# Designs tried in a protein design run: designed miniproteins, single chains, continued (4). Part 75

Each design is a single chain, and the fold is of that chain. pLDDT is the mean over its residues in the fold that is shown.

## One batch from the design tools (miniprotein)

Design m14770
Fold by ESMFold2-Fast:
Structure m14770 (fold): chain A 56 residues (1-56)
Amino acid sequence: MKPKFFGGKVYSPRPLSEEELAFIREVQEKANRLLKEEGKDPGEVGLEIQRWLAER
């Protein structure tokens, strides 16, 4: 593992195990897949959700 330039931290009060991180990734991939099947761009939808969350 390398905490490179990437950043992209998970906001958590405790360190997440590798299993927990893998689960989160799987959920994200599944959501992206469903969006793609509906003809929606997961990248664009993701950016919109991120903006919505940042306004809080």
Scores: mean pLDDT 62

Design m14771
Fold by ESMFold2-Fast:
Structure m14771 (fold): chain A 61 residues (1-61)
Amino acid sequence: SLVDEIRELAEKAGLPQEVIDRLVEAARSGTPEQQELARRALEALKAGDWDAFTAAIRELM
């Protein structure tokens, strides 16, 4: 699932627990905007796109 992919990639990247928690919560049951941001953050992690990832996380937090 999207949640499982987020956890795996975020843990591998050594992200702070707060960021992992926000991404998981947003993907599972956040607002439509939060779900889109979590999806964008995941796509950025998959692509190694640090700028896109940081932008998505800042909007989510």
Scores: mean pLDDT 80

Design m14772
Fold by ESMFold2-Fast:
Structure m14772 (fold): chain A 67 residues (1-67)
Amino acid sequence: MKKILVVADKDEEKAKELAEKLKKEEGYDDYIVLVNVDAREAIEKAREIELKTGAEVEVVNEEGIRY
């Protein structure tokens, strides 16, 4: 099953660093960074990705905490 990580942060560089770290440590197949979005928008985007790809999608904030 394909796993995609969505990281929401105001800082694109920090979001990418966290996404790459979590991808390596937890075995995600891909990641997507969302910059300057709130929790609702991040969750909505993740749901859209799940529907389009059929992948398992997890959403985390700048601290790596799951929504």
Scores: mean pLDDT 81

Design m14773
Fold by ESMFold2-Fast:
Structure m14773 (fold): chain A 58 residues (1-58)
Amino acid sequence: SLAEEIRKKLEELGYPKFAERVAKAIENAIYQNNQKLLDQIISFVEKVIEELEKKRKE
């Protein structure tokens, strides 16, 4: 699932607690059928992952 893929990526980057919270937020947004909230969460998390991966390469 999308929530599990994002959880795994954040855990690999060293943020397991953040990964758990994000996955739960995604699942809740899906449950509520709140597409705008889901899109906002995904957009935010993608940017965070990109920044964390960039710092790891530097």
Scores: mean pLDDT 78

Design m14774
Fold by ESMFold2-Fast:
Structure m14774 (fold): chain A 69 residues (1-69)
Amino acid sequence: MEYKMSSKESSLITSAMILSMSEGDEKSAKRILDLVKEGEKARKEGDSEKAKEYYKKAVEEAKKALKEL
């Protein structure tokens, strides 16, 4: 069964990346993107638990970035 991030979680990640880039905080945007890429890699390798962990970390970093903006 494919693990999918909720639409709200996906929107939070996207918004945090856009806002971080517009504020010049490329480091936060890159960190969120790297976590999402690691999650996708784990998902393709069949490690659903590892994929979930990376996606949850991406959501948490996105929430932190949004609170600082």
Scores: mean pLDDT 70

Design m14775
Fold by ESMFold2-Fast:
Structure m14775 (fold): chain A 89 residues (1-89)
Amino acid sequence: SEEEKASEEVRKLLLEAAKAFDNGDYETAIENLKRAKELVEKHELSPLDAAIMLLAVATLRSIAKSKNYPQELIDALDELGDAVAEKLA
């Protein structure tokens, strides 16, 4: 379904954002997180997919804070997490 394809794309964007973190490419990481947020807002998520995405976002946020990554990147992670959490409410 379109919703399943969107969920797969969000997971792919989260993986690409994680790779960009390690390269110090914060602009690419933020762009991928913003694209993921747009897809989450446009589509419905299964509770399981939403839970997996929230765990991934929480993990990336923890890494970003521990490595002192830019606040803009942490803000993008928080905005994505909020969008995903709204789908579980």
Scores: mean pLDDT 83

Design m14776
Fold by ESMFold2-Fast:
Structure m14776 (fold): chain A 86 residues (1-86)
Amino acid sequence: VDPEVFDLEVEIALVEIRVAILKNALPKITDPEAQARVQKLIDEAEKLVSEAEKALSRGDYETARKLIEQAKKKVDEASKLLDEAL
C-alpha cells in the first residue's frame, strides 16, 4: 500500500475514534449551551472526515490532508469545551 494513503487512513481513523469518545461524553454536559456547541463541532468534524474520505478515494491527497487537519482542529476545540463544561 502507498505509505501516504496508509498514513491518511490512520489519521482519519484516529479522528473517528476521538469523535466517538466526544459523542459518548455529550450526555455528561449539563449546560445545554455547552452541549449544543460540542455537538456542532462533532457534526462539523464528521462532515470534514466524510469529505476527506472522498478526496482520498479520488487520489486527492493534498485536499484529504487539509480536511483531516481541519477535522482535528474541530475535535481539539470540542475536547477543550468538554473539559471546560465538566
Scores: mean pLDDT 85

Design m14777
Fold by ESMFold2-Fast:
Structure m14777 (fold): chain A 62 residues (1-62)
Amino acid sequence: SDELKVEQLVRNAEELIKQGWSADEIREFMKIRLRRLGEAGVSQSSIDEAEKKVKEIIEKAE
């Protein structure tokens, strides 16, 4: 489901932070991943939710 794809992307962002990726590196990587979700037919509302959650995770880690 779109919800599970959003959850997986969020967990991936959390893992990248644990691995020591910089905020800018994670933002660039996640931008590519979000685009690919759209290409795979994930709804724009789910993509927007994923983007918001990833942004919140990155901001809290800074």
Scores: mean pLDDT 82

Design m14779
Fold by ESMFold2-Fast:
Order: C-alpha cells, then structure tokens, then sequence
Structure m14779 (fold): chain A 87 residues (1-87)
C-alpha cells in the first residue's frame, strides 16, 4: 500500500518541471506538501479547494482520489479517479 509520502513524491516527480500558474495549482501543491507531511485532512482540504477553483483540473481530481484511498474511502476514491480520467 502506498504511504502518503509515496503519493506526494509521485505527484512531485510527475510535476517537477511545471511552474505554478494559478491559485488552483497552488492549492494542489499545498495539498501535496501536506500529504508529504502525513497530514491527510489538510491535504484533502487543499485538494478540494483546487477542484472548487478549477473543476477541470484532472490532476487535482487524481490527487483527491489518492487522498481518499489513503483515508480508507475506496468507493469515493474510485469516483474521483473516474472523474480525472473523463477530463
């Protein structure tokens, strides 16, 4: 099973060459930082804020799915992964 730190490192690696261009991307970056620190509830809150600002931000939907999976809410995680794939 992936740890919160493993998920955070994966998102950092996949986005290492990307510049934060807007507030939604900034909140996603904050969510990844909290995830790296093992702060799942704070990570969830910031990932949800990223989606609120940009509902078409597929990466934020994927991030929220990974956070819900880490929280043990697998059904909700699957819904968010599906949403990310549809974008």
Amino acid sequence: MLTPQDVAERFIRENKDKVIKNEAERYAALAVRYLFEGKLEEAKEYAEKAIELDPNYAEAWRLLGEIYKLLGEEEKAEEYFRKAEEL
Scores: mean pLDDT 79

Design m14780
Fold by ESMFold2-Fast:
Structure m14780 (fold): chain A 63 residues (1-63)
Amino acid sequence: SLLEEAKKLLEEAIEAAKKGDYEKALELGKKASELIKKLSEEEQKELLPLILEATALLDELAG
Protein backbone atom coordinates (compact mmCIF):
# COMPACT_ATOMS: atom_id res chain seq x y z
CA SER A 1 0.00 0.00 0.00
CA LEU A 2 1.00 3.66 -0.36
CA LEU A 3 0.97 3.96 3.44
CA GLU A 4 3.48 1.11 3.86
CA GLU A 5 5.63 2.48 0.99
CA ALA A 6 5.71 5.96 2.58
CA LYS A 7 6.55 4.42 5.99
CA LYS A 8 9.50 2.48 4.49
CA LEU A 9 10.83 5.58 2.71
CA LEU A 10 10.62 7.58 5.97
CA GLU A 11 12.42 4.80 7.89
CA GLU A 12 15.13 4.70 5.19
CA ALA A 13 15.43 8.52 5.27
CA ILE A 14 15.89 8.38 9.07
CA GLU A 15 18.59 5.67 8.69
CA ALA A 16 20.43 7.72 6.03
CA ALA A 17 20.22 10.86 8.19
CA LYS A 18 21.63 8.98 11.22
CA LYS A 19 24.59 7.95 9.03
CA GLY A 20 25.13 11.62 8.04
CA ASP A 21 24.10 11.04 4.41
CA TYR A 22 22.17 14.29 3.96
CA GLU A 23 21.68 13.97 0.17
CA LYS A 24 20.24 10.43 0.40
CA ALA A 25 18.08 11.32 3.42
CA LEU A 26 16.71 14.39 1.59
CA GLU A 27 15.97 12.36 -1.59
CA LEU A 28 14.16 9.63 0.38
CA GLY A 29 12.26 12.25 2.39
CA LYS A 30 11.09 13.96 -0.81
CA LYS A 31 9.89 10.62 -2.22
CA ALA A 32 8.01 9.92 1.02
CA SER A 33 6.43 13.42 0.93
CA GLU A 34 5.15 12.77 -2.63
CA LEU A 35 3.38 9.58 -1.47
CA ILE A 36 2.09 11.20 1.75
CA LYS A 37 0.22 13.84 -0.33
CA LYS A 38 -1.83 10.97 -1.84
CA LEU A 39 -2.81 9.51 1.57
CA SER A 40 -5.93 10.25 3.65
CA GLU A 41 -5.66 12.62 6.64
CA GLU A 42 -5.97 9.64 9.01
CA GLU A 43 -3.11 7.78 7.27
CA GLN A 44 -0.98 10.97 7.37
CA LYS A 45 -1.57 11.16 11.14
CA GLU A 46 -0.29 7.56 11.53
CA LEU A 47 2.99 8.65 9.88
CA LEU A 48 3.34 11.86 11.92
CA PRO A 49 5.90 10.48 14.46
CA LEU A 50 8.19 9.28 11.61
CA ILE A 51 7.72 12.56 9.69
CA LEU A 52 8.71 14.57 12.78
CA GLU A 53 11.79 12.37 13.42
CA ALA A 54 12.95 12.57 9.78
CA THR A 55 12.40 16.36 9.68
CA ALA A 56 14.28 16.92 12.96
CA LEU A 57 17.28 14.85 11.76
CA LEU A 58 17.37 16.62 8.37
CA ASP A 59 17.20 20.05 10.09
CA GLU A 60 20.10 19.01 12.36
CA LEU A 61 22.25 17.93 9.38
CA ALA A 62 21.41 21.16 7.45
CA GLY A 63 22.75 23.23 10.40
Scores: mean pLDDT 84

Design m14781
Fold by ESMFold2-Fast:
Structure m14781 (fold): chain A 89 residues (1-89)
Amino acid sequence: SDAEIEAFFEELRKELTKKIDELAKEKNLSESDVNRIKEQLDIAVELLLRRAKANPDITQEDLEKLKKNLLANVEGLVDAAAYVQKLRG
């Protein structure tokens, strides 16, 4: 149902935000880099939510795969930002 999909994505947003905050503290990211990563992920999550709600054949396994992929993307974005920040000094 739409309510179940919306609940899944609400919890996903919380997990993504928590992971960003944890990794950002570990990597000593600037506030501007943290905000940029959060903005990029919010755009991606909103697009995926709309697509999930439009797909009548979406499965729980599909949602779990999306979650896994987005959490992996957080790690990549944080690592890239940390590398660039180190180059800037």
Scores: mean pLDDT 85

Design m14782
Fold by ESMFold2-Fast:
Structure m14782 (fold): chain A 64 residues (1-64)
Amino acid sequence: SAAEEEKKEEIERILTRAVITGDKEGAIEELVKMGYDRELAEKAVEAALAGESAREYIEKLAKT
């Protein structure tokens, strides 16, 4: 849905910023403050920082 696509783009922007800045905690806090699950947010940020695909976690966050 359009709403899920917008959420995915928003999450991807936050993850990209985390990769550029190295600010893991800031990215996790921003996602949690927006209502996303902490455990999934942590996994998404960690995957992105490790240069791994965060796609699975982004999809789960956008659906929840």
Scores: mean pLDDT 82

Design m14783
Fold by ESMFold2-Fast:
Structure m14783 (fold): chain A 85 residues (1-85)
Amino acid sequence: SLSEALLALEEAVIAGDEEAMERAIRRIIEELRERLPTSPNPERVEELIERLERALEEGVTRENAWELLLDISVYELEEAVLKSF
């Protein structure tokens, strides 16, 4: 699930494990791609995927991984509220 992938990213950032951060980001990308067809805000999901892919290309740091974690966590909360009924 996206929540499990986000937790894995959080743990990787805390540990400073770059390879674990990269694995978690790849999992988050796949989870977001699966959600894209049913998302109430597909443009936001596409923007998050692009940002995650750029982080993988340019090099994952604790700083950019933490910023991505927070932004995607906000998105998850927004989508959960919109899907409540």
Scores: mean pLDDT 83

Design m14784
Fold by ESMFold2-Fast:
Structure m14784 (fold): chain A 66 residues (1-66)
Amino acid sequence: SEEEAYREILEALKELGVDENTLKAFENIRKKYGLERAIQASYLIARRKGNPELAERLKSILEKLK
C-alpha cells in the first residue's frame, strides 16, 4: 500500500541520517507531485550526493509501487 511504502521511506531516510530539512523537502514534493515522484526526486538527489545505500533502498521501494 502507499501508506506502507511511505512508512518504509521515512524509516530509510531516518536510518540513513537525513536531516529535518531534507524530510520537509521530501514532504513538499510528495504533497505537490505525489509519493512516487517524491521518491524519484529523492533517488536522483541521493545518487548525486553520493549516498548509494539510500538510492538503492529508494529504488527498491519505487519498484514495488509499479
Scores: mean pLDDT 77

Design m14785
Fold by ESMFold2-Fast:
Structure m14785 (fold): chain A 86 residues (1-86)
Amino acid sequence: MMDISSLELDESHSDPELAKLVVEFAEVFGEEAVRELEEKLRKEFEERMKSAKSKEEMEEVFKELVKELEEEIKKKLEEYEKKKKE
């Protein structure tokens, strides 16, 4: 099984802001929702990694997926807060 931790990108994986968003997302939607997002991210990473031919391309793919994950989490949290206040 391909493990993302086997990549030297693991250090960028420990972004404190992303970790904070993931914790907040887990508090709001539950740990199962976080696991679903992580599994989706991993599956997308594996698919996009098939076309990556270099370490630099692999880093670009990971960085792009992290941005997509951050945007998805922020959007869901904003929609939840808006619904909660209504």
Scores: mean pLDDT 69

Design m14786
Fold by ESMFold2-Fast:
Structure m14786 (fold): chain A 65 residues (1-65)
Amino acid sequence: PLRGVDREQALKDAEELTKKAIEYAKNGDYVNAARFATSAALHYVAAGEPEKAREAIKKVDEVVK
């Protein structure tokens, strides 16, 4: 996993990407919602936070369903 400032940046990027994915999902743009949700999950996994990656996917999926 990433460490130090790289990890901190990955977590910040993942959070921003998750917010964008949720907004796309709310607007019915499911293609961009999936793209941003996937990117967010990958950033969380890189940061060593697989639980947060799973939570981000669930949040987006709940809006789509």
Scores: mean pLDDT 81

Design m14787
Fold by ESMFold2-Fast:
Structure m14787 (fold): chain A 56 residues (1-56)
Amino acid sequence: MEEERRKKIEEALKLYDELVSQGKSLDEARQAVLEKLGFKSEEDFYKAIAEYLKEK
């Protein structure tokens, strides 16, 4: 996985976890992450996370 893409995924996961821990819904957290980090789509976000989790 590319370093830049990996860092973006790490930032996405941190932001997502922060928002969820603050009481945001999973849907709200996902939307905020997509908007702030510039993922092209919800599908792109899920693909990136799935690939990251497999590669660790």
Scores: mean pLDDT 74

Design m14788
Fold by ESMFold2-Fast:
Structure m14788 (fold): chain A 61 residues (1-61)
Amino acid sequence: SLQEKLDELAEKARRLAEEALRKGLISEEGHQELLSTIDRYREEGDLGSLESLLEHLESLV
């Protein structure tokens, strides 16, 4: 389902955001903003934005 896909991508994005923070690639502030953005895209059902964000985070780590 769309909801299962959104949940899967959001969880992957959260893991990559945590990795970026651990590697010092983003600030604590940036990490909190990323978590808020991930949750917003998930709640809005914005699959395209969530996929783009995941792609960006994968390029960082």
Scores: mean pLDDT 87

Design m14789
Fold by ESMFold2-Fast:
Structure m14789 (fold): chain A 85 residues (1-85)
Amino acid sequence: LTALGSGIAAFAAGNYDEAISAFNKAIAANPNNATAHNNLGIALLALGKYEEAIAAFEKALALNPSNSTAKANLATAKNALAALN
């Protein structure tokens, strides 16, 4: 099982800290993996870490500007942060 795959499985199980650890390992192995950055953002968003989630989604979009999911998730994270101050 890849680090990316392990992270996805952990996230599906609700183990967000384990998912973040696995996605960080996937990014360490391939820093240009836009999917790993997007999935890291989703896990951070689930934990309410909005500023870190925004940074992860921005990196995903920098690597793949056509990622509509990352674009939508970035908007969600920015709106959540704005609503809380």
Scores: mean pLDDT 86

Design m14790
Fold by ESMFold2-Fast:
Structure m14790 (fold): chain A 84 residues (1-84)
Amino acid sequence: EKEEKFKKVLEHLDKAIQAVKEGNYEEAIKHLEEARKILEEMNVPQELIDAVKQVIEDVKKKLLTPTQLEIFRDWIRGQLKKLL
């Protein structure tokens, strides 16, 4: 169950990265919000939830590059591995 939710979070982050690469910010925000909901269901530390909220706001303002989102995805992956 935790591993399945972990995979779903990473899938949504990958889809958000692809959407930003395509200039589809609405789709990117949708996938980031889905990742946030799954992280909330996993009872992850509030720091991780707040980080996703900040990334959503930065994507809304078009402040993040795909490379910055890839760095964020890799950071989330590392944090979630510590919780397994």
Scores: mean pLDDT 86

Design m14791
Fold by ESMFold2-Fast:
Structure m14791 (fold): chain A 70 residues (1-70)
Amino acid sequence: SEEDIKKKLLELKKEYEKLVQERNDLYIQARESTDEKKKKELLEKVKEIDKEIEKINKEAEELEKKLLEL
């Protein structure tokens, strides 16, 4: 239903905003770190979050297309 799709889009938007904030916080920590091991670990976490953000964007795009076809 349209309501179910809209609800899912809102959930994806909230998850997206959370992941973007977490990603940016980790990236800042990586930039400020003088410990090369810690910096590498933080950047690896950023890369994993970027993959999750990409998946959310693709799912949201598919759901938005379904809304337009209703």
Scores: mean pLDDT 88

Design m14792
Fold by ESMFold2-Fast:
Structure m14792 (fold): chain A 98 residues (1-98)
Amino acid sequence: MADLEVEILASLALMAISVARLEAKRRGVEEEAKPLLEEAARLVEEAVRAFRAGNLEEAAAKLREAIEKLRELERRTGVSMKAAILALENMLRFVEEA
């Protein structure tokens, strides 16, 4: 059950990151946003793998790093990352309570 829940939370986070990428593209800042968004998505995928391997501390660390990448992007571009950050914070809470 926990594996299914982390997959659902990861899917929601990756969806929010995809929406943020489309918004960045519409605002003409996709070149600046793309590497940070791709890195955040990679960190989410790495967090899922760490969670499945039982490495909860590594999973939490990867999610915190992803959140910081999104905060950096918001500071640099002015594009709101709040939805993606909230999704990642929800996933982080789930991992920390596992």
Scores: mean pLDDT 86

Design m14794
Fold by ESMFold2-Fast:
Structure m14794 (fold): chain A 100 residues (1-100)
Amino acid sequence: SREEAARLAEEAAKILEEAAKVSTDPNDQKFLKSLAEKVREVAERIRSGDPEEVEQARIELTLLAGTLYGLAQSSKNPEVAKLIREAADKLAEAARLLEG
């Protein structure tokens, strides 16, 4: 469960990095890359294994998934929107796997 959650978060980060690459807006590229870096930090905390840190990571994944879902709905680029939504779905799944 915990290992699978960390893996899903890392996959979400890779998808966000891909979304940044296909985006033509430099501000969107920078923002998506920043979100990917935050997701990678959360994945590392899940792997470190402290139960309190894992619970905080679960909350952060839930909030990040919500943020990404909002970004996908507001995106004017359908390819970028699709990638952001795929990342959001993986973060939501990762958070669910961390529920007790």
Scores: mean pLDDT 86

Design m14795
Fold by ESMFold2-Fast:
Parts: C-alpha cells; structure tokens; sequence
Structure m14795 (fold): chain A 66 residues (1-66)
C-alpha cells in the first residue's frame, strides 16, 4: 500500500474505535459523527464491505436516537 492508503487505513481504524467507544457510552451523536467519517474513508479506500457495515450501523444508531 502507498503512504496515502496507509494513512487512510489508520484514520479509518481510529474513527471506528472512537465511534464504538462513544456508542458504548451512549453518546450516539458522537458515535454517528465518527462512523460517518469512517464511512467516507472506507469509500475512498474502495472497501465496500466496511462501507456497507458502517451505513447499517449509522442507521441503527439514528433509530435509537428517536
């Protein structure tokens, strides 16, 4: 992988970690914010499986906020 791809992969992982921690703490707004940033990074990397998983998780959290 290029340095650019490695940077995107690291940023993706960090946003997922921050999102899952926020979700565990019940901070759904913060979790959604980080999952959305992770989704953009997954799309830039062409990681369709991760992008789809993130889309589903964001929808689930949005439903919990209602």
Amino acid sequence: PSEEELDLEVRLALHIIRATLAEKDGNYEEAIKHYREALELARQLGDEDTAKALENRIKSLEEKMK
Scores: mean pLDDT 85

Design m14796
Fold by ESMFold2-Fast:
Structure m14796 (fold): chain A 85 residues (1-85)
Amino acid sequence: VEVKVLEVKQVSDNTYEATVEVSGDAGPAAIAAAGAEAAKAVKEKFGVEAGASRVEDADGTVLDFAEATERTLPGGVYRIVLEKF
């Protein structure tokens, strides 16, 4: 499974969004890796430490990050919402 961070943006003072592409099925390990890559990208671009809190699919369906890590999701583009520590 390949995970790519396509875009990172700041949405509010304490909230960031990363657009992540996952190749193949996004199983628990792939979603966890996507969250880690998103957090790394936020730190590199904005200099802040943040953790993944929510995952949104292309249709706008929202899952808590912990819930998303317990299931297999299809490959595709996801929006990961991160909150500053």
Scores: mean pLDDT 77

Design m14797
Fold by ESMFold2-Fast:
Structure m14797 (fold): chain A 73 residues (1-73)
Amino acid sequence: MEERVERLVREAVERLKELFAKHGVEVEISEEDLEAARRAAEEALEAGLSDDQAVEAAGAVILAGILGVNPNA
């Protein structure tokens, strides 16, 4: 499970970094965002979703972290 989750999170990170780099933006992903992404991928897999859906869920969590969506920000 953990190895699979790590692989899917890595795919999400790579896709997102490529997307931002294409637009001239370099993003740094925190360890906290990576851990949240791992949980999202694990929850998606436990819910019976596909690997692609787990990658999408992880990517959404990382994107939210990068965008700094915080009610107090």
Scores: mean pLDDT 77

Design m14798
Fold by ESMFold2-Fast:
Structure m14798 (fold): chain A 62 residues (1-62)
Amino acid sequence: SGEAARKAILDRAKELAKTKSPQEAYEEAVRMIRAALAAGVLSPEQAEETIKEVKEIVDKAA
């Protein structure tokens, strides 16, 4: 489901922001979101919402 994909992306963004860098977390999360959107796993609305949540994670980690 789209929700499972969103959760996986957000969990990975949180991990990468802590263990690597906020910039690497953002870049990887955007890549994952784009792949999921292209595969039809995420709707455009879910992709947009997930990008916003990733930005919040990155901002808190910076």
Scores: mean pLDDT 84

Design m14799
Fold by ESMFold2-Fast:
Structure m14799 (fold): chain A 64 residues (1-64)
Amino acid sequence: SIEEIEREIERLHEEIQRLTAEAKALRAKGTPEALEEARRLEMEIAELTLKVMGLYVELQELKR
């Protein structure tokens, strides 16, 4: 349903915000290990962002 998709988008946005804050903290730490971990989180953020985009497409189709 539209409501289920909207809730999933909200959940994913919240996850993206948390991971973004974590990645920024790791970048600020600046050790090689922290920078590698930040890069992994940035990849996860990219994957979640693509999922959100896909859900928006589904939402648009349902609102036809």
Scores: mean pLDDT 88

Design m14800
Fold by ESMFold2-Fast:
Structure m14800 (fold): chain A 60 residues (1-60)
Amino acid sequence: MLTAEQLKKVKRMMEEGASAREISEATGIPVSLVREAIELAKQYGVDLAVMYLGYKLNMA
């Protein structure tokens, strides 16, 4: 289960322009899911991307 603290960390790292690999290494989220979230953030914003990760990893 992905914690709210891990989601906050992802949001901060995305806002700082961290790579998918860096976010994956820092949080333990699979790099493939982080790449999907970064692409989603580009189109719909970081908040939606973080919500998507939470949903996919049984946080919702």
Scores: mean pLDDT 77

Design m14801
Fold by ESMFold2-Fast:
Structure m14801 (fold): chain A 112 residues (1-112)
Amino acid sequence: GGQLAADGGASAYNGGLAAIKGGELAGNKEAVELGRKGAKLGYEGYKLGKEKKSKEGAEEGGKLAAEGGKLAMEGGVLAARSAETPEAAAAGTAGAIGGAGGVFGGELGIKA
């Protein structure tokens, strides 16, 4: 449970960072803001999943990872859709994939 929440949080964190990069390259401030929020929540979920060796830590960390993942995915999709360069499109796509991983891992962490 805790490891799945930590892995989901790390995925959401990295997805959020990719969404920030994609948004900056695409000139889309909304994508950057979504990526920052997603990265922050993903990192908090990662810490709770890693540090709390309990069902409560897995549930709390998993919820943060899933929420952060949703924001990172939204930011990544927005960055990719706004992209005028292959680099911006790749970064936005990475943000969307990382965010989806955060949702999946977070939800599994809650259920374990």
Scores: mean pLDDT 86

Design m14802
Fold by ESMFold2-Fast:
Structure m14802 (fold): chain A 88 residues (1-88)
Amino acid sequence: SAAEDAARAAAIREGAEAAAAELRATADPARAAGIERALALLREAAEKVAAGDTLGFGRLAEEAAAALPPADAERVGEAIARAVAEAA
Protein backbone atom coordinates (compact mmCIF):
# COMPACT_ATOMS: atom_id res chain seq x y z
CA SER A 1 0.00 0.00 0.00
CA ALA A 2 1.05 3.66 -0.34
CA ALA A 3 1.18 3.93 3.48
CA GLU A 4 3.50 0.88 3.69
CA ASP A 5 5.71 2.30 0.89
CA ALA A 6 5.89 5.67 2.73
CA ALA A 7 6.81 3.94 6.03
CA ARG A 8 9.53 1.89 4.30
CA ALA A 9 10.87 5.04 2.58
CA ALA A 10 11.05 6.83 5.97
CA ALA A 11 12.88 3.83 7.50
CA ILE A 12 15.42 3.80 4.62
CA ARG A 13 16.12 7.53 5.17
CA GLU A 14 16.44 7.01 8.95
CA GLY A 15 18.86 4.08 8.57
CA ALA A 16 20.95 5.90 5.95
CA GLU A 17 21.15 9.13 8.03
CA ALA A 18 22.15 7.19 11.19
CA ALA A 19 24.88 5.23 9.37
CA ALA A 20 26.15 8.39 7.62
CA ALA A 21 26.43 10.22 10.98
CA GLU A 22 28.53 7.35 12.45
CA LEU A 23 30.78 7.15 9.36
CA ARG A 24 31.32 10.95 9.27
CA ALA A 25 32.78 10.82 12.83
CA THR A 26 35.92 8.95 11.58
CA ALA A 27 36.03 9.96 7.88
CA ASP A 28 38.92 11.63 6.06
CA PRO A 29 37.93 14.15 3.31
CA ALA A 30 37.91 11.57 0.45
CA ARG A 31 35.76 9.14 2.47
CA ALA A 32 33.47 12.02 3.56
CA ALA A 33 32.77 12.87 -0.12
CA GLY A 34 31.72 9.26 -0.79
CA ILE A 35 29.46 9.23 2.31
CA GLU A 36 27.68 12.44 1.20
CA ARG A 37 27.19 11.09 -2.35
CA ALA A 38 25.85 7.76 -1.03
CA LEU A 39 23.46 9.58 1.34
CA ALA A 40 22.12 11.77 -1.51
CA LEU A 41 21.57 8.64 -3.66
CA LEU A 42 19.84 6.80 -0.77
CA ARG A 43 17.49 9.77 -0.23
CA GLU A 44 16.55 9.52 -3.95
CA ALA A 45 16.19 5.72 -3.55
CA ALA A 46 13.76 6.30 -0.64
CA GLU A 47 11.65 8.56 -2.92
CA LYS A 48 11.52 5.70 -5.47
CA VAL A 49 10.24 3.35 -2.71
CA ALA A 50 7.58 5.93 -1.72
CA ALA A 51 6.46 5.98 -5.41
CA GLY A 52 6.38 2.14 -5.63
CA ASP A 53 9.36 2.08 -8.05
CA THR A 54 11.32 -1.02 -7.00
CA LEU A 55 13.63 -0.94 -10.07
CA GLY A 56 14.53 2.72 -9.48
CA PHE A 57 15.28 1.91 -5.82
CA GLY A 58 17.57 -0.99 -6.80
CA ARG A 59 19.58 1.08 -9.29
CA LEU A 60 20.13 3.98 -6.87
CA ALA A 61 20.97 1.62 -3.97
CA GLU A 62 23.65 -0.10 -6.12
CA GLU A 63 25.09 3.30 -7.13
CA ALA A 64 25.16 4.38 -3.45
CA ALA A 65 27.03 1.17 -2.49
CA ALA A 66 29.58 1.84 -5.28
CA ALA A 67 30.30 5.31 -3.76
CA LEU A 68 31.54 3.69 -0.50
CA PRO A 69 34.34 1.33 0.55
CA PRO A 70 32.88 -2.21 0.94
CA ALA A 71 32.94 -2.12 4.77
CA ASP A 72 31.06 1.22 4.83
CA ALA A 73 28.52 -0.03 2.24
CA GLU A 74 27.90 -3.10 4.46
CA ARG A 75 27.37 -0.91 7.58
CA VAL A 76 24.91 1.34 5.71
CA GLY A 77 23.03 -1.70 4.35
CA GLU A 78 22.80 -3.22 7.86
CA ALA A 79 21.51 0.07 9.36
CA ILE A 80 18.84 0.38 6.63
CA ALA A 81 17.83 -3.30 7.07
CA ARG A 82 17.42 -2.80 10.85
CA ALA A 83 15.38 0.41 10.41
CA VAL A 84 13.10 -1.28 7.83
CA ALA A 85 12.61 -4.35 10.10
CA GLU A 86 11.74 -2.10 13.08
CA ALA A 87 9.22 -0.14 10.94
CA ALA A 88 7.43 -3.35 9.84
Scores: mean pLDDT 85

Design m14803
Fold by ESMFold2-Fast:
Structure m14803 (fold): chain A 71 residues (1-71)
Amino acid sequence: MDEELKKKADEYFNKGVEAFDAGDYDTAIEYFSKAMELYKKIKNPSNEDAARYTAAGVLKAAAEWEKERAA
């Protein structure tokens, strides 16, 4: 179960990064939020899982700041 959560979380994280790089901050925020929810459900996270959770949070905040700056 945790392996499936990890794979799905990694998939959402990568989609969030792709959206962020494309300037699609709404889509980036959505995918980073989904990735964080799945990483949080992993009972025994690896150091990489913890790092991706932190990175998703930072990139989500950055995407929110970019939206505010563009408004």
Scores: mean pLDDT 83

Design m14804
Fold by ESMFold2-Fast:
Parts: structure tokens; C-alpha cells; sequence
Structure m14804 (fold): chain A 79 residues (1-79)
């Protein structure tokens, strides 16, 4: 279920022209890392996308990304 959602989000992100090419590459890498269970890499890539496209300070972006990835990890563990 979670893996199906991640695959769907990856397909959407791959064609999202509203993201910069750099941020889109980071979003795709984050989704691929999350699908592989590499939550640290997923959080780092998600944080980079937030820094690049939204101008968030890196530390704030990383805290938000780690929180989102931890929620995903818990959801997958509950299956």
C-alpha cells in the first residue's frame, strides 16, 4: 500500500514541470530512497528540494523532512 503510493508519487514528480530540474531530481531521489528503505537519504534529498525551490534554511528543511520520513517509516512498519 505505502509502496504503491510512493510509486504513484514518483510518476507524478517525474512530470512536474513546476519544480526546478534540480528540485525535481532531489524529489525523485527522495522517493527512490524511501522506497528502498533508506530513510536518511530520503530525508536529505527532500530537504535539498525544499532549500532549492522554497528557500528554506537547510536545518529547518532537514527537520521537516526527517519528520515526514519518520511518519512514512511508521506507516510502513504498521503494515
Amino acid sequence: RVDAVLAEQRAVAATDTSLSPEARAHVLAALDAAAAGDYEAAAEHLAEAMVVDFGLPREEALRAARRAVEALRRARAAE
Scores: mean pLDDT 80

Design m14805
Fold by ESMFold2-Fast:
Structure m14805 (fold): chain A 71 residues (1-71)
Amino acid sequence: MISEEEIKLGVASLLLAIGNFAESKGDYEGAIEYYKKAIEILNSIPNPTPEAQRLLEEAKKRLKDLEEKLA
């Protein structure tokens, strides 16, 4: 069976992809919300693998870059 960590990684990856798509459509507020949700899910992984840690840092960077553009 797929582990809960793998499911959370998959969901977070999907949220990042949806956020990127929203950003490409000019929906910056929607993109911010999707990136925040991805970060919350990744932070809920109790023993994150290096892959989960890398994805979390990518999500945080994307959120920061977008928030700086809107400020």
Scores: mean pLDDT 82

Design m14806
Fold by ESMFold2-Fast:
Structure m14806 (fold): chain A 96 residues (1-96)
Amino acid sequence: SLALAEPSPEAREAYERAKEAFKKILEVISKLSDEEVVARAQTVPSVAAAGITTLSQFAAYLTGLMIRGVGALIDNDAEEAREVAEELEEILKALE
């Protein structure tokens, strides 16, 4: 049986970046209208490609990114954790 290995420092640091970006996204969207959030989020190519056109779809997309981030941490996948962090950081920048 394979015991789950402790996550690497690299995977943990990437996950903490993702978590911080997600927290800041929630703070920013609380100050914007639904229409402004969606319009700004759609400037991110990955969000546009996912067909996000409503705030509810955007909330589901953000939740999916955090689930991927947690999965990457559990799997000790530092590259996937970094990709999630970079996408959340790009989304945050688009909303600012």
Scores: mean pLDDT 86

